# Ledger of designs, part 111: designed miniproteins, single chains, continued (4)

Each design is a single chain, and the fold is of that chain. pLDDT is the mean over its residues in the fold that is shown.

## One batch from the design tools (miniprotein)

Design m15852
Fold by ESMFold2-Fast:
Structure m15852 (fold): chain A 68 residues (1-68)
Amino acid sequence: EELEQRAAEHTRRADELIEQAKKYFEMAQKAKKENPQLAKDYRGKANELSEQAVRHAREAARLKRELQ
């Protein structure tokens, strides 16, 4: 159960980070014409969040394999 809870936490965190990354990508797309620098900052933030989500997803997968 401890491993299942930790895997669920990592999955939840990955989902949250993906959702936040999508919002930043959308904000970057909206800002790109009127404020290119702000659009660049939003895209950078979205990429950082996406990378963190991948790390959490991989950790969740690793923990789930331990449960098999």
Scores: mean pLDDT 84

Design m15853
Fold by ESMFold2-Fast:
Structure m15853 (fold): chain A 59 residues (1-59)
Amino acid sequence: ASVEDVMRDEAEKRGAQLLYDNDLSVPGDLNRGLLFFPNGNVKILSVDMDSGNVTVDEI
């Protein structure tokens, strides 16, 4: 699956809206997007496609 597909699936599972921007991603390392939650919280979604690790961090 593409990075965007993985990020979209994670956003849907978490009940958040995804803002994915290629400029937020570090080439060859870690792909990043922003998750906007219904409560107004914003978190960083990080996906490592090589390891399959997905993390969500506070801003």
Scores: mean pLDDT 71

Design m15854
Fold by ESMFold2-Fast:
Structure m15854 (fold): chain A 73 residues (1-73)
Amino acid sequence: SKKEIIEKAYKEALELIDKNMDKLTPEQRKKIYEDFKKKFEEIYKRADTLTPEQIEAEVKRALEELKKKIDSA
């Protein structure tokens, strides 16, 4: 389901942050967490207007952006 795609990606995002938490300051961690949370909430709100394939593309992009933010922090 569309919800399962989003939930799986959200879990992957949390795991990515957790694995990198030791190299991030509390302030950087909070900013990264808030940014990805807002992005996933936006995808979730639009889910009913998107196909499963479009949701997969959106969450993949969100995870790639999260990875870049962690690497740049």
Scores: mean pLDDT 80

Design m15855
Fold by ESMFold2-Fast:
Structure m15855 (fold): chain A 73 residues (1-73)
Amino acid sequence: SEKQKKIAYAIASEAADLAGDDEFADEMSRKASGVTQEEVDNANKKEYEEALKLLKKAGLPKSAKIVEKKIKE
């Protein structure tokens, strides 16, 4: 769904920001417009998996590891 896609963008943005991939974090943040922190905090495994796919495709290994760790928890 569109909302799941936006939540995945928000997760990818947060992970990229934490890893110092600021340009990608900003891009994903714009795509995540309207997503709340509560929605990110309550994100399901599929939304994390989509965020991981986005980060891997972008070639951001440090950002990808952050999301991968959250999926394994």
Scores: mean pLDDT 83

Design m15856
Fold by ESMFold2-Fast:
Structure m15856 (fold): chain A 71 residues (1-71)
Amino acid sequence: DLEKELEKLAKEFVEEDDPIKQMRLKTEILKLLKKLGKLDEVTKEELERMIKEAEELGDEKSAKEFKEILK
């Protein structure tokens, strides 16, 4: 159930205080939103910002995953 998985990830994201772990949770949430067809233009613009933030932090894995979600 993708919607239940999304709810769990959203809760974990709100409760997480580590920026790298928050970025990982955002990646998984966005992947699920893309699968559900719920991504909009505002969300895609935020994703582009997150790619830049991940690259600035040296988190190449998250940057790559965000780029894959944007496609």
Scores: mean pLDDT 75

Design m15857
Fold by ESMFold2-Fast:
Structure m15857 (fold): chain A 59 residues (1-59)
Amino acid sequence: SQQLRKAIEDALDAFEVPKTSVEEALKNPNFLAAVRLVAKDFNASVESVLKEAKKILSS
């Protein structure tokens, strides 16, 4: 959803995760921290939020 996407983008910005490749983001511990925060806030699985975050970075 657009609301989930915005929450992921806001969390990536708050955790200072640069908008780079998925491969580089996965090396950044702040990326996983941002994903986990959004998963908790939306009561969603970390896996589902991670898939959406990867789509954001690859677009």
Scores: mean pLDDT 82

Design m15858
Fold by ESMFold2-Fast:
Structure m15858 (fold): chain A 67 residues (1-67)
Amino acid sequence: SVGLSLSEEAAKKIEEATGISSDDLGVMLALGRATAELLPDGTLVITTPKGTFEVKVDPKHVKLVEV
């Protein structure tokens, strides 16, 4: 499964866009209940049971981590 490592700014943008806390999103990703994909244009696509969200982030401030 995949986790997210986020800067404070990226985490805040994601929380504001999705309404999901970074902690809850991290748990969902670790359990395979959510997925995340970072596109080359800086769009982070997050798919959760609540729906699919697209968030503009700085790609340098977001890391996809194996967990």
Scores: mean pLDDT 75

Design m15859
Fold by ESMFold2-Fast:
Structure m15859 (fold): chain A 113 residues (1-113)
Amino acid sequence: KKERYEKIANVALRAADAFHAGADKDEVIAQLKEELEKLGYKVTETNDPDKIIEALEKLVRGEDHIVIPTDLTPEQAARLFSLIAIAAKAYFLPKEEQDRVIEALREAVRGLA
């Protein structure tokens, strides 16, 4: 699980870097989805902030579900992929620290709007 979570964090951060470098959003999303599915994660697409928050909370708690929005700007997408990396790494924190990370993720996702 640790190695798998390190891989998800690296894949998400690489996608964020690609968006900052001006890569095509749809191409980056397609490549990210394929790589995450190869790692055994369930990947779904949604632009509903509440569903994105729910999926990030589940990722912090160790569930293998990732949600990717399709209608964000490249800058917003880069920020979200950084949040996915944060959520994956937070799995290894004590529960009280996980709860703080989840609250920060909720605020950050709402701030993307």
Scores: mean pLDDT 75

Design m15860
Fold by ESMFold2-Fast:
Structure m15860 (fold): chain A 83 residues (1-83)
Amino acid sequence: SMEEKVKELIDQAIEALRNGDLSTAEEIAKELEKMGYKGVANLLKAAIDLARQGKTDEAIRALELVKSGKLEEAERLIVRAHL
């Protein structure tokens, strides 16, 4: 399982995306990177890019997969959403 703090940060990022607060989501990605979770941070940055394109539901679904530890499934969803 992912560490509890990482899951809390992902939940905060999901809430930020639901509210259209991309700057808060970007700050969370930086915090995850500083904590050494570069892969999770990169997936969050990609989800933020989807939200910028109006694909907020796809972005949130990807982050729910990240939260459940399904990183490869999250990456595949993000790639497919970009076409």
Scores: mean pLDDT 88

Design m15861
Fold by ESMFold2-Fast:
Structure m15861 (fold): chain A 90 residues (1-90)
Amino acid sequence: NLDELLSFLKSLIDQLSPEAREELLRRIERGESASSEELQDALIRIAEAESAGRKPDERDLVTVLLHVISLLKKNNPELAEELIEYLKNA
């Protein structure tokens, strides 16, 4: 469900500091993407934090968002643009 995915991704953006959102935007503008290894490591740390009742590290959230947005830019550029606009105005 795309609406559930968008809501989830927006909830991750809402957890970012203004500095982390600005860094994510710069990395997107540079055409950067997270590697599969970086994504895997970030997802493991997020899962560990959630299991321990801790807030995830925002750097790991940036890695996940960067990877997802880079995939959306290739496969669904309209959804990528919606998330980028949300990120700019968050």
Scores: mean pLDDT 83

Design m15862
Fold by ESMFold2-Fast:
Structure m15862 (fold): chain A 91 residues (1-91)
Amino acid sequence: PAEARALLAKARELLKSKTPEAAVEAALLAARAATLAAKAGDAELAREAARLAIEAARIAAKSGDRDLILRAIAGAIGAVGAAFAAGAKEV
């Protein structure tokens, strides 16, 4: 769906900055994109969003900031769950 693709594109742009704060926002946007893709039955888009959320969580993990790390991990978990709900066999 168009909204999920737009959110995913914004998340990718945020990750170009490589800052932990941008990574948290990217993980949350990717989780939202994964949920919208799952509702539309788009397993491939949900999987792409989940992969981006995992990458964002890895960037946030390098910050050493507990709150940023936990927020990014929550986003990644949500995105992975949505991808599996959409029928993705792996992320």
Scores: mean pLDDT 83

Design m15863
Fold by ESMFold2-Fast:
Structure m15863 (fold): chain A 68 residues (1-68)
Amino acid sequence: MAKELALEAARAAEKGDLKKAAELLRKAAEVADPSTAWALLRLADAIEAGRMTPEQAAIGARSLADFA
């Protein structure tokens, strides 16, 4: 579940849909273990703050999917 949601977030980011990517990362965090959830939420916060490009968001989400 968490891995699948993080991969969906990566795909959304690759398409430039950063709002959807952040929403999917927050959903992944709800079903992830606490350490992975914390990292997923921090990535979602960075995306919503405008600190991530679509490419950076996609890379981050894919990396976290490997730990979910």
Scores: mean pLDDT 83

Design m15864
Fold by ESMFold2-Fast:
Structure m15864 (fold): chain A 93 residues (1-93)
Amino acid sequence: SNADTQRQIEELLAKGEEALKNRDYQTALDYYEQAIELVERSDLSTQQKQLYLERIRSGLMDILNTATDKNIILSAIGQILRVIGLLLDLELS
């Protein structure tokens, strides 16, 4: 159900945000990637998908602004570009 999908996304986002707070950037990136995939494949409304993708983008930007590891920075950039692409597809479609 859409309610179950929303719950799963929100749990992934909460876990990603907690990992980010603890400066566990790889774990945060892994949870955000799972959330992106679930949002993309879901039957959620365009508005709901936009809200989740913006929340993910915010977390990824925080990683980009605080991380010093090259591989973490490159992974965050890649995920940010993917999120921006998905947001543009939702707005322009």
Scores: mean pLDDT 90

Design m15865
Fold by ESMFold2-Fast:
Structure m15865 (fold): chain A 58 residues (1-58)
Amino acid sequence: MIEDLVLELRNAIRNNDKEKVKELLEKLQSIPTSVISQLPLPVYLKYRRTINEAKSFL
């Protein structure tokens, strides 16, 4: 589930685990845009914020 991957990515950032952040970021970014565009707005906003945070962390 996308929400589970977003939560895992947030936890990896909190744990300062750069390797895990890279792995989870790649997994999330491999999800087709068509799937991402169908997410409920609150989930989509969390997804975008977490991706941006992960990119800034790396």
Scores: mean pLDDT 81

Design m15866
Fold by ESMFold2-Fast:
Structure m15866 (fold): chain A 65 residues (1-65)
Amino acid sequence: SMEEQRANSVATALGIETGVITELVKRDGQYEIVMHAKTEEQLRRALEAKRRLEALGLFPVRVVR
């Protein structure tokens, strides 16, 4: 679907830009971007990316350690 393609593009771009391992998951028909932060620096970058994307209303972002 176009929604899945957009979600994959955004997830891929975030992974490249932040260097954080990023995956796309689907829950209850909605796409969520999950970012796996391994270090404090990755956590800061992931949280900033989450804030910006959610402010734009694009996709929900979840940051895990």
Scores: mean pLDDT 83

Design m15867
Fold by ESMFold2-Fast:
Structure m15867 (fold): chain A 89 residues (1-89)
Amino acid sequence: SMDDIELLLQAVRILLQEVRDRVEWSEEELEKVRETLIKLINNLEGLSEEEKQKLIDLVTEAMEAIREKRYDEAAELLEELARMLEKKL
């Protein structure tokens, strides 16, 4: 639903701001964020399995970049994810 896309987009924007602010995350916190975002993506209606997989891949790459403290790359990946979600609104 549109509400689910808006919720996911809000979560992505919050994470993007925290990445820009150089907030430090534990491995457990990053894994919980990854699982939450993937769950939200899987709950999206009106997207193909291929479209959902592309969103999941971007989440996975962004979380790995955060884990490696590649914050600028993580921000770029999260910005791309946000743009893809905005196009579905």
Scores: mean pLDDT 86

Design m15868
Fold by ESMFold2-Fast:
Structure m15868 (fold): chain A 90 residues (1-90)
Amino acid sequence: PVLTAEQQEEMRRLATEEGRRLAEARGLPPEEAEVYARTFGDVATQGLVDVTSLPNPSLPGSVYMKQIVDDALAAAEAAVAALRAARAAA
């Protein structure tokens, strides 16, 4: 079953809130925490949409979930690093 637009929006909201909690736990300042949370939410939601679109899932669901979370964490870290680099260059 394909996720509806409403389900995707709710998932993105929940993933963004989880990303915000993770950013706060790391002690990120508010501006960096917002970038972290938004990027985590966007990447995690896209990963879930992508997995539901696979024609033949060959891996266990736990492996896909780990990959989605790992990718979302890596993207959030990269987004904060990019923000810091842009601020240092300004």
Scores: mean pLDDT 79

Design m15869
Fold by ESMFold2-Fast:
Structure m15869 (fold): chain A 93 residues (1-93)
Amino acid sequence: MKYKVTLLEAKSTNPVLEEGLKSSVGGSIIIEAENFEEALEKLKEFLSLNAGMEVKIEKVEQLSENKYKVTLKLKNPETGEEAILTFEVEKLE
């Protein structure tokens, strides 16, 4: 199955990191996964590997049959900087 993941909102304790993340708001990626849970694990892995940050799922809200709102907390283990990213995850048919 394909899932479209779109960044809706970004906030950070570091203003420079927040501005950088906000430039990606409205951007989307396609994740191939067997189910929604696997799509979230792949999203966590993608962010962890590319940002070098620890990723935690804070909240998952079902908006419709094929659409979810997901809030992730990211923490840099070396600097202690935190970011909160909100994504829309949509199942594509």
Scores: mean pLDDT 82

Design m15870
Fold by ESMFold2-Fast:
Structure m15870 (fold): chain A 80 residues (1-80)
Amino acid sequence: SKLDEFIAELREKLKEVAEEALKNNMSFQEFSDKMGEVVDELLLKYAKENKLTPEEILELRERAMQVLDEIYKEFEKKKK
C-alpha cells in the first residue's frame, strides 16, 4: 500500500537523520527541525504524486507522528 511505502521511506530517512544527529552531537532543536523537514517533504511528495484523499493524508500524518515519537525517544535516551 502507499501507506506502507511512505512509512518505510520515512523510517529510513528519519533513522539516517538521527544517526547523523547523534554522531555530530546535534542539538535537539536542530534535530527536530531536520526531522520536521523530512516529514513535510515526504508528505507533500506522496500527496501530490498519488493524489491522496484527505482521509489518506490524515492516515499518513498519524503514522508519521508515531514514527517521529519513536525516533525522538531513541534520540533523547542516547543524549542523556
Scores: mean pLDDT 80

Design m15871
Fold by ESMFold2-Fast:
Structure m15871 (fold): chain A 78 residues (1-78)
Amino acid sequence: MMEIPENPSRREVIILLASGGALEMALLVDKRLGIENPKLKEKARELIEELRKVASRTKDEGLKEQLEQEIKRLEELI
């Protein structure tokens, strides 16, 4: 039986965006200090994949735009 895909809650989106922001800051610090952190880059790739899945399910255009902007910022850091 095919369940109707549920729109993600605003809380779910905000938590993912906060996680993205924290990871972005960690990647920026490592880049500035010249530190290679392959585990952190792997976590960023995992989060990008999750953000893309949530963005595809989001009906709120403002939240979708914020998710797409976070994906772009993370992709530029890995």
Scores: mean pLDDT 78

Design m15872
Fold by ESMFold2-Fast:
Parts: structure tokens; sequence; C-alpha cells
Structure m15872 (fold): chain A 76 residues (1-76)
């Protein structure tokens, strides 16, 4: 089952976000990514082929500088 990872970055962490997105695009099960600015935050949504891949990506993001929150949810 596919899974969606949602990560929120501080607006100032643009360079850290870019580096993280490059690494995430190389991870097993990566399908797509979208990034949106919401005020003083950057919201990144990453779709993975399975929940295990999404959990590994969430673990990586939780340790990335500039990340405020990370969540994983099932995607159809």
Amino acid sequence: MKALVTATFRAEAVEEMKKALIELSKMPGFISVSATREGDKLIVEILFEDEESAKRAAEFLSKTPGVLSVEVRPAP
C-alpha cells in the first residue's frame, strides 16, 4: 500500500530542504514529491510505493535540520 510522508520545514531552511529532496528522490519506492510555501513554513509531500519506504524517509526527515514536523499516512 502506498504511503504519503508530509514534512514541514522552516522557511529559512530552503537549502536543507533542497538537499533532503535530492536524497529522498534516490530512496527505494520514491514516486513523487511536491513542495508548497505556507507562510513561514515549507510543506513537502512525498509519495512512496509502500509504508516501509515511507517510514525510512520519515526517519531521515525527522533528523534533518530545519524540519518542524513529519507525519506518515496511508495513500490509496
Scores: mean pLDDT 83

Design m15873
Fold by ESMFold2-Fast:
Structure m15873 (fold): chain A 76 residues (1-76)
Amino acid sequence: GEESVKKAREAVKEGNFEEAERHAERAAKIAEELAQMGDYDLAAKTLRGVAEVYEELGKFEKAEELREKAKELEEK
């Protein structure tokens, strides 16, 4: 998850928004798999990283949804 978030952030800095969104989507999927395995802390951390990427892309509603999901996972 963390590697995909790093790649997404790097793509944002390079102006490659399609690549950034692709890496962000992959990181979000990894976070869902981590949550299914019971790794809630790592899943929440990954979702917060993805939310920051979406915020940088101007997708504020998606960023807020991901932060709410991360908070829910931290309560488990």
Scores: mean pLDDT 83

Design m15874
Fold by ESMFold2-Fast:
Structure m15874 (fold): chain A 62 residues (1-62)
Amino acid sequence: AAAATQAAVLATASQLANAKNAAPTIAEIAAALSISSTTVQQILASLEAAGLVKVDAASSKA
């Protein structure tokens, strides 16, 4: 479900940020979840609209 995938993206982004002490890239999240970078970008855009994350499109980071 879309909601479950959004939760997985949030959890993965948080885990990667904690592991490297920096904002994760879209490619890192996509690799961790075995989904496309395009799907991650779409999910992050939805989460940003909901106020749950802030994404810099120019730097491809969450």
Scores: mean pLDDT 70

Design m15875
Fold by ESMFold2-Fast:
Structure m15875 (fold): chain A 58 residues (1-58)
Amino acid sequence: RDPEKVELGKKIEELIKEIEAHPKGSEFVKQAFDAVIKYKDDLKKALEELEKLVKSLK
């Protein structure tokens, strides 16, 4: 198990939780999971997409 991938995975999970907790999160959490599935082989790209979604919710 790669420590860098573990850290990226934790960060992705935390961002998904933030999106899910948001009042508008229902539609955006689907987009977040779709991004993670799309970029499952590139966790850094998945993280970037989730960060964009979180920023758009503010």
Scores: mean pLDDT 75

Design m15876
Fold by ESMFold2-Fast:
Structure m15876 (fold): chain A 75 residues (1-75)
Amino acid sequence: MNLEEEFIKLLEETEPVPVTPEDRAIAKELGISEEQAARARAVLEKLGLPVTRGNLAQAAVFIKRLEDEGKIKLK
């Protein structure tokens, strides 16, 4: 609930993040885009949450859901 609004704000405020080799590895493993992995990582870091595979997977799924609902407009 509070995390959803905070996450949306951070996604909209987050500039295009350079994709790292680690982001590419995570994206391949989780079946998400490299951009989604990079954004998920950046948002977790801004929230002060641990950047774990589980948190990255949850954040990436959450980003996709918010895009599908039209609450954010990521490429």
Scores: mean pLDDT 71

Design m15877
Fold by ESMFold2-Fast:
Structure m15877 (fold): chain A 80 residues (1-80)
Amino acid sequence: RQRQIQRQLARAYARAAAIYIADGDIDRARRYTDRARAILRQNGEDVDSTMAQMMTDAFATRDDYTMDQIRAQIAALRAQ
């Protein structure tokens, strides 16, 4: 239940990080990856392997999402 919402939030942060990496904004990308890693750690997941998978998926689908859509998704998930 709550873990599924947290995992979706971590994926949204990974997508945001991928966009910022592509834009050369490494400082913002780092803040988003730190937030995703914190969620995965709190959920007891393998942080490094799960982040690698999430980042691979985020880069593969980067052009399918805008930052405004990702921010809206993050806000909606946090409201739950």
Scores: mean pLDDT 81

Design m15878
Fold by ESMFold2-Fast:
Structure m15878 (fold): chain A 89 residues (1-89)
Amino acid sequence: AVTVEVEDVVIDPEKPSTYTVKVSGPADTYVQISILGKDGEIRKQFAPQKVTGETTFEIELRLEDSSITVVAQSASGEILASKTGRILV
């Protein structure tokens, strides 16, 4: 089974923080992470990364960010799981 953990996060405007994304899945699972800005545009899109069992990604968040979307997909690109967390200030 594939699991994706992404929750809403509150950022301290005085101290921009990192957010931890956890993904678990079989060896042929890939994760695509994207950060959307408050202007509705993608600020950062990471290249798909291979998951090896339980994998943790640290992502730097900015005050201009509005959401983080995590998509788990097979090697063929089939979407297995997706989750979006809101970024609040």
Scores: mean pLDDT 76

Design m15879
Fold by ESMFold2-Fast:
Structure m15879 (fold): chain A 111 residues (1-111)
Amino acid sequence: DPLKKYEKLKEEAKKISVEEAEAILREAGMEDLVEALRKLKAYDALRMAAAALSVFKLPKLAALGAALREALENSDIDTVEFLFEEMIRLDPSMDKDLIDKLLEGLRKILS
């Protein structure tokens, strides 16, 4: 059940401090993600990515997906845009044109 998995992930993310989340992501080689999310002040998305990697042992792309969902729930379009760009960087088979159109739609709805 994806909803129950997301709820458990969110509860585990709340147990991780920002400092611990940054350390987890840096150890995973995601330093650029840490610096970008810090600049965006997207601390809840940062904790979600860290929980996905460390507690649930999910791959990096799934951790970015967890952070993306949190950013969407917070209506944080700048963080959403950054996370889609990072997901394309990890999986260049993703449809960039479709993602760009989705981001344009979200900016119009959330602005």
Scores: mean pLDDT 79

Design m15880
Fold by ESMFold2-Fast:
Structure m15880 (fold): chain A 119 residues (1-119)
Amino acid sequence: MLTPEQKELLEKLKNAPDSDILALARELVRHLAGLSREERLKGIDAFVDILSKRDDSTLLAGVAAILAEVERLWSPEDALEIAKRIFDKVKEKRPELYEKFLNLAEQILSPEIVEALKE
């Protein structure tokens, strides 16, 4: 189940202006760091589900913030898992944005993680 803290952050994301998306995404990553692998992936799924209903620029900004924060704070293995999960959900929900997100990953993530994402 999502934690009460995750639910509150995700609720804020539904109506947040673009200027707040970066701060909320970073706060979500910090909350996810203390959780099990399964709960982290559920949090990422909910994040992408919410932002996929907003405009392209908001979704792109939110994903960029998550990728930058996990690259900075988490192990390469955990960062790769989160990146793969985000890209799988974007491909499912907004397939027209998939190539834009691959280009974004090349700017934010380490070369080793980007190569693993390219299959």
Scores: mean pLDDT 78

Design m15881
Fold by ESMFold2-Fast:
Structure m15881 (fold): chain A 77 residues (1-77)
Amino acid sequence: PKILPEDYLSVDSKNHKVTISREVAEKLGLKQNVPYLVTANGKTVEIYPEVKEDSVVLTLPPDIEVTPDTVLELRKA
């Protein structure tokens, strides 16, 4: 499964954070405290989704550049 540019509510490139809706996160099976492997720009990292009231935030390490055009490929860790 992938997060496409159209799925982003916001992208904070400076802090390496992407925000998606709860609906998109539910379709992708993203859950609080469940690790996921994210591949972006040829790099794979383990992340833990931050589930908020109306959104889900994914924080990527500084080594991965994120922009509004970045595609994220997801799999369970």
Scores: mean pLDDT 82

Design m15882
Fold by ESMFold2-Fast:
Structure m15882 (fold): chain A 93 residues (1-93)
Amino acid sequence: MEKLKEIEEKIKESEKIAKEAIETIKTKSPLDPATALELLEKVKEAKKKAEEALREAKELNLPEEIIKRAEEVIKKAEEAIEALSAPDRLGLA
């Protein structure tokens, strides 16, 4: 039971970070280079946590709902990373 709560917490925290990053990109573009790099670092960390949670969830044969949620968070994090990792002209031009 404790392990399930820890996995759900990791997914929830990662989801919050990914959603906030995507919203910031949508509402505040173009981003300052410093802001973009800070968000990129946070989202990369969130993706790593979500990937660890997904692995743990699969090892414990947790419900598909939890596995799907972790996969969705990873996908959202990857979308944010793509937007932030190609900052050819995000405040640099």
Scores: mean pLDDT 78

Design m15883
Fold by ESMFold2-Fast:
Structure m15883 (fold): chain A 72 residues (1-72)
Amino acid sequence: VEEAVKAGDTEGVIAAAGSPDPQVRVRAAYLAIKAGNVEAAKGIADVLENDPDPEVQIAATLARIYVASAEI
């Protein structure tokens, strides 16, 4: 996941956001933000916005804030 984000592999990072493990989904959002991959962060925020896990919802919110900040 981290290598895919660094390489600009938006699709690989979004695939990780579909993981059955909520910790993997949270990690995907944080790695997209850390790598500065705005496209991956945006896609992950969209995938995770309806996630039932509260930690995943927080990660999705942080990804949305990051995308909004990067567009300024």
Scores: mean pLDDT 71

Design m15884
Fold by ESMFold2-Fast:
Structure m15884 (fold): chain A 114 residues (1-114)
Amino acid sequence: REKELRTLAISLAESAISGKDIKVFTYSVIALEAIKDGNLEEAEEALSLAIEELIESAVDRVFAKKGKALDAAEAAALAARQAARDAKLDALMKKYKISKDMEELKKRFEELKA
C-alpha cells in the first residue's frame, strides 16, 4: 500500500514537472508528506485529486485541438469541480505547510523521494 502510493506520487510529480502541471506536482508532494506522516488515507485523497487535475487538463487540451467550446452548463459544472479541488488543495497546502515557491517545493520533493 505505502510503496504503491509512494511510487505513484513520485511518477505523477516527475510527469507534472515535465508537463508543467503545477497543481498536479503540488498534490503529489502533499501525498509524499502524508505518506511520511503515516496518513495513507490523505495520501490517497491527494493522489486522487492530482489524477482529477491531470484528466481535466488532458480533456481541455483535446477540446482546444478540436476547436470545441463548452456550453454554459458544462462550463459551470467544470468550474464547480475546479473550485472544490482548489479548496481542498488550499487546505492540504496549509496543513502540510507546502511552499508556494516552486524551487523550494522541488527541493522538498527531492528530499521526500530519497
Scores: mean pLDDT 77

Design m15885
Fold by ESMFold2-Fast:
Structure m15885 (fold): chain A 62 residues (1-62)
Amino acid sequence: MRPVSRETAEASIKAAREAVKRHPDSDVGKKALKKAEELYKAGDNWGAEISATLAVAAAAIT
């Protein structure tokens, strides 16, 4: 498996914040973004990237 850098996780969260901002009615996107930020603070770069990617995908469906 590819190790996820802290920089990659940070970039994914940044993209997720923009996606949620464009689609504020996406409750799933907001929850996934919050989870990504929590995981990033805990040092889980991989979990943060996955949750941020989910937030972007969920926001795009709204």
Scores: mean pLDDT 78

Design m15886
Fold by ESMFold2-Fast:
Structure m15886 (fold): chain A 88 residues (1-88)
Amino acid sequence: MSKEEALEIIRRALRVAVELGLISEEEAERAVKEAREALEAGEDPEALARAVLDAVLAGVDAAEAAGADPERVAAARRELERLRAELE
């Protein structure tokens, strides 16, 4: 996986987190910047994308447990599982 492909997966996963209200848009922008810096420092692109995706999936599960809208949770989970398939 390229650094560019990993960053696009990370951006899409973080967008899902923003849409569910798990993080702010500013926090998502910071996370993307930190991910880019980590990739430039030699972090494995697939491992970093997988770690971010797993963290957002855990956030979706926590939101569901906290009473988030089931329709929004289902939509978020579908998008994240699609992104996860791109890592395999």
Scores: mean pLDDT 85

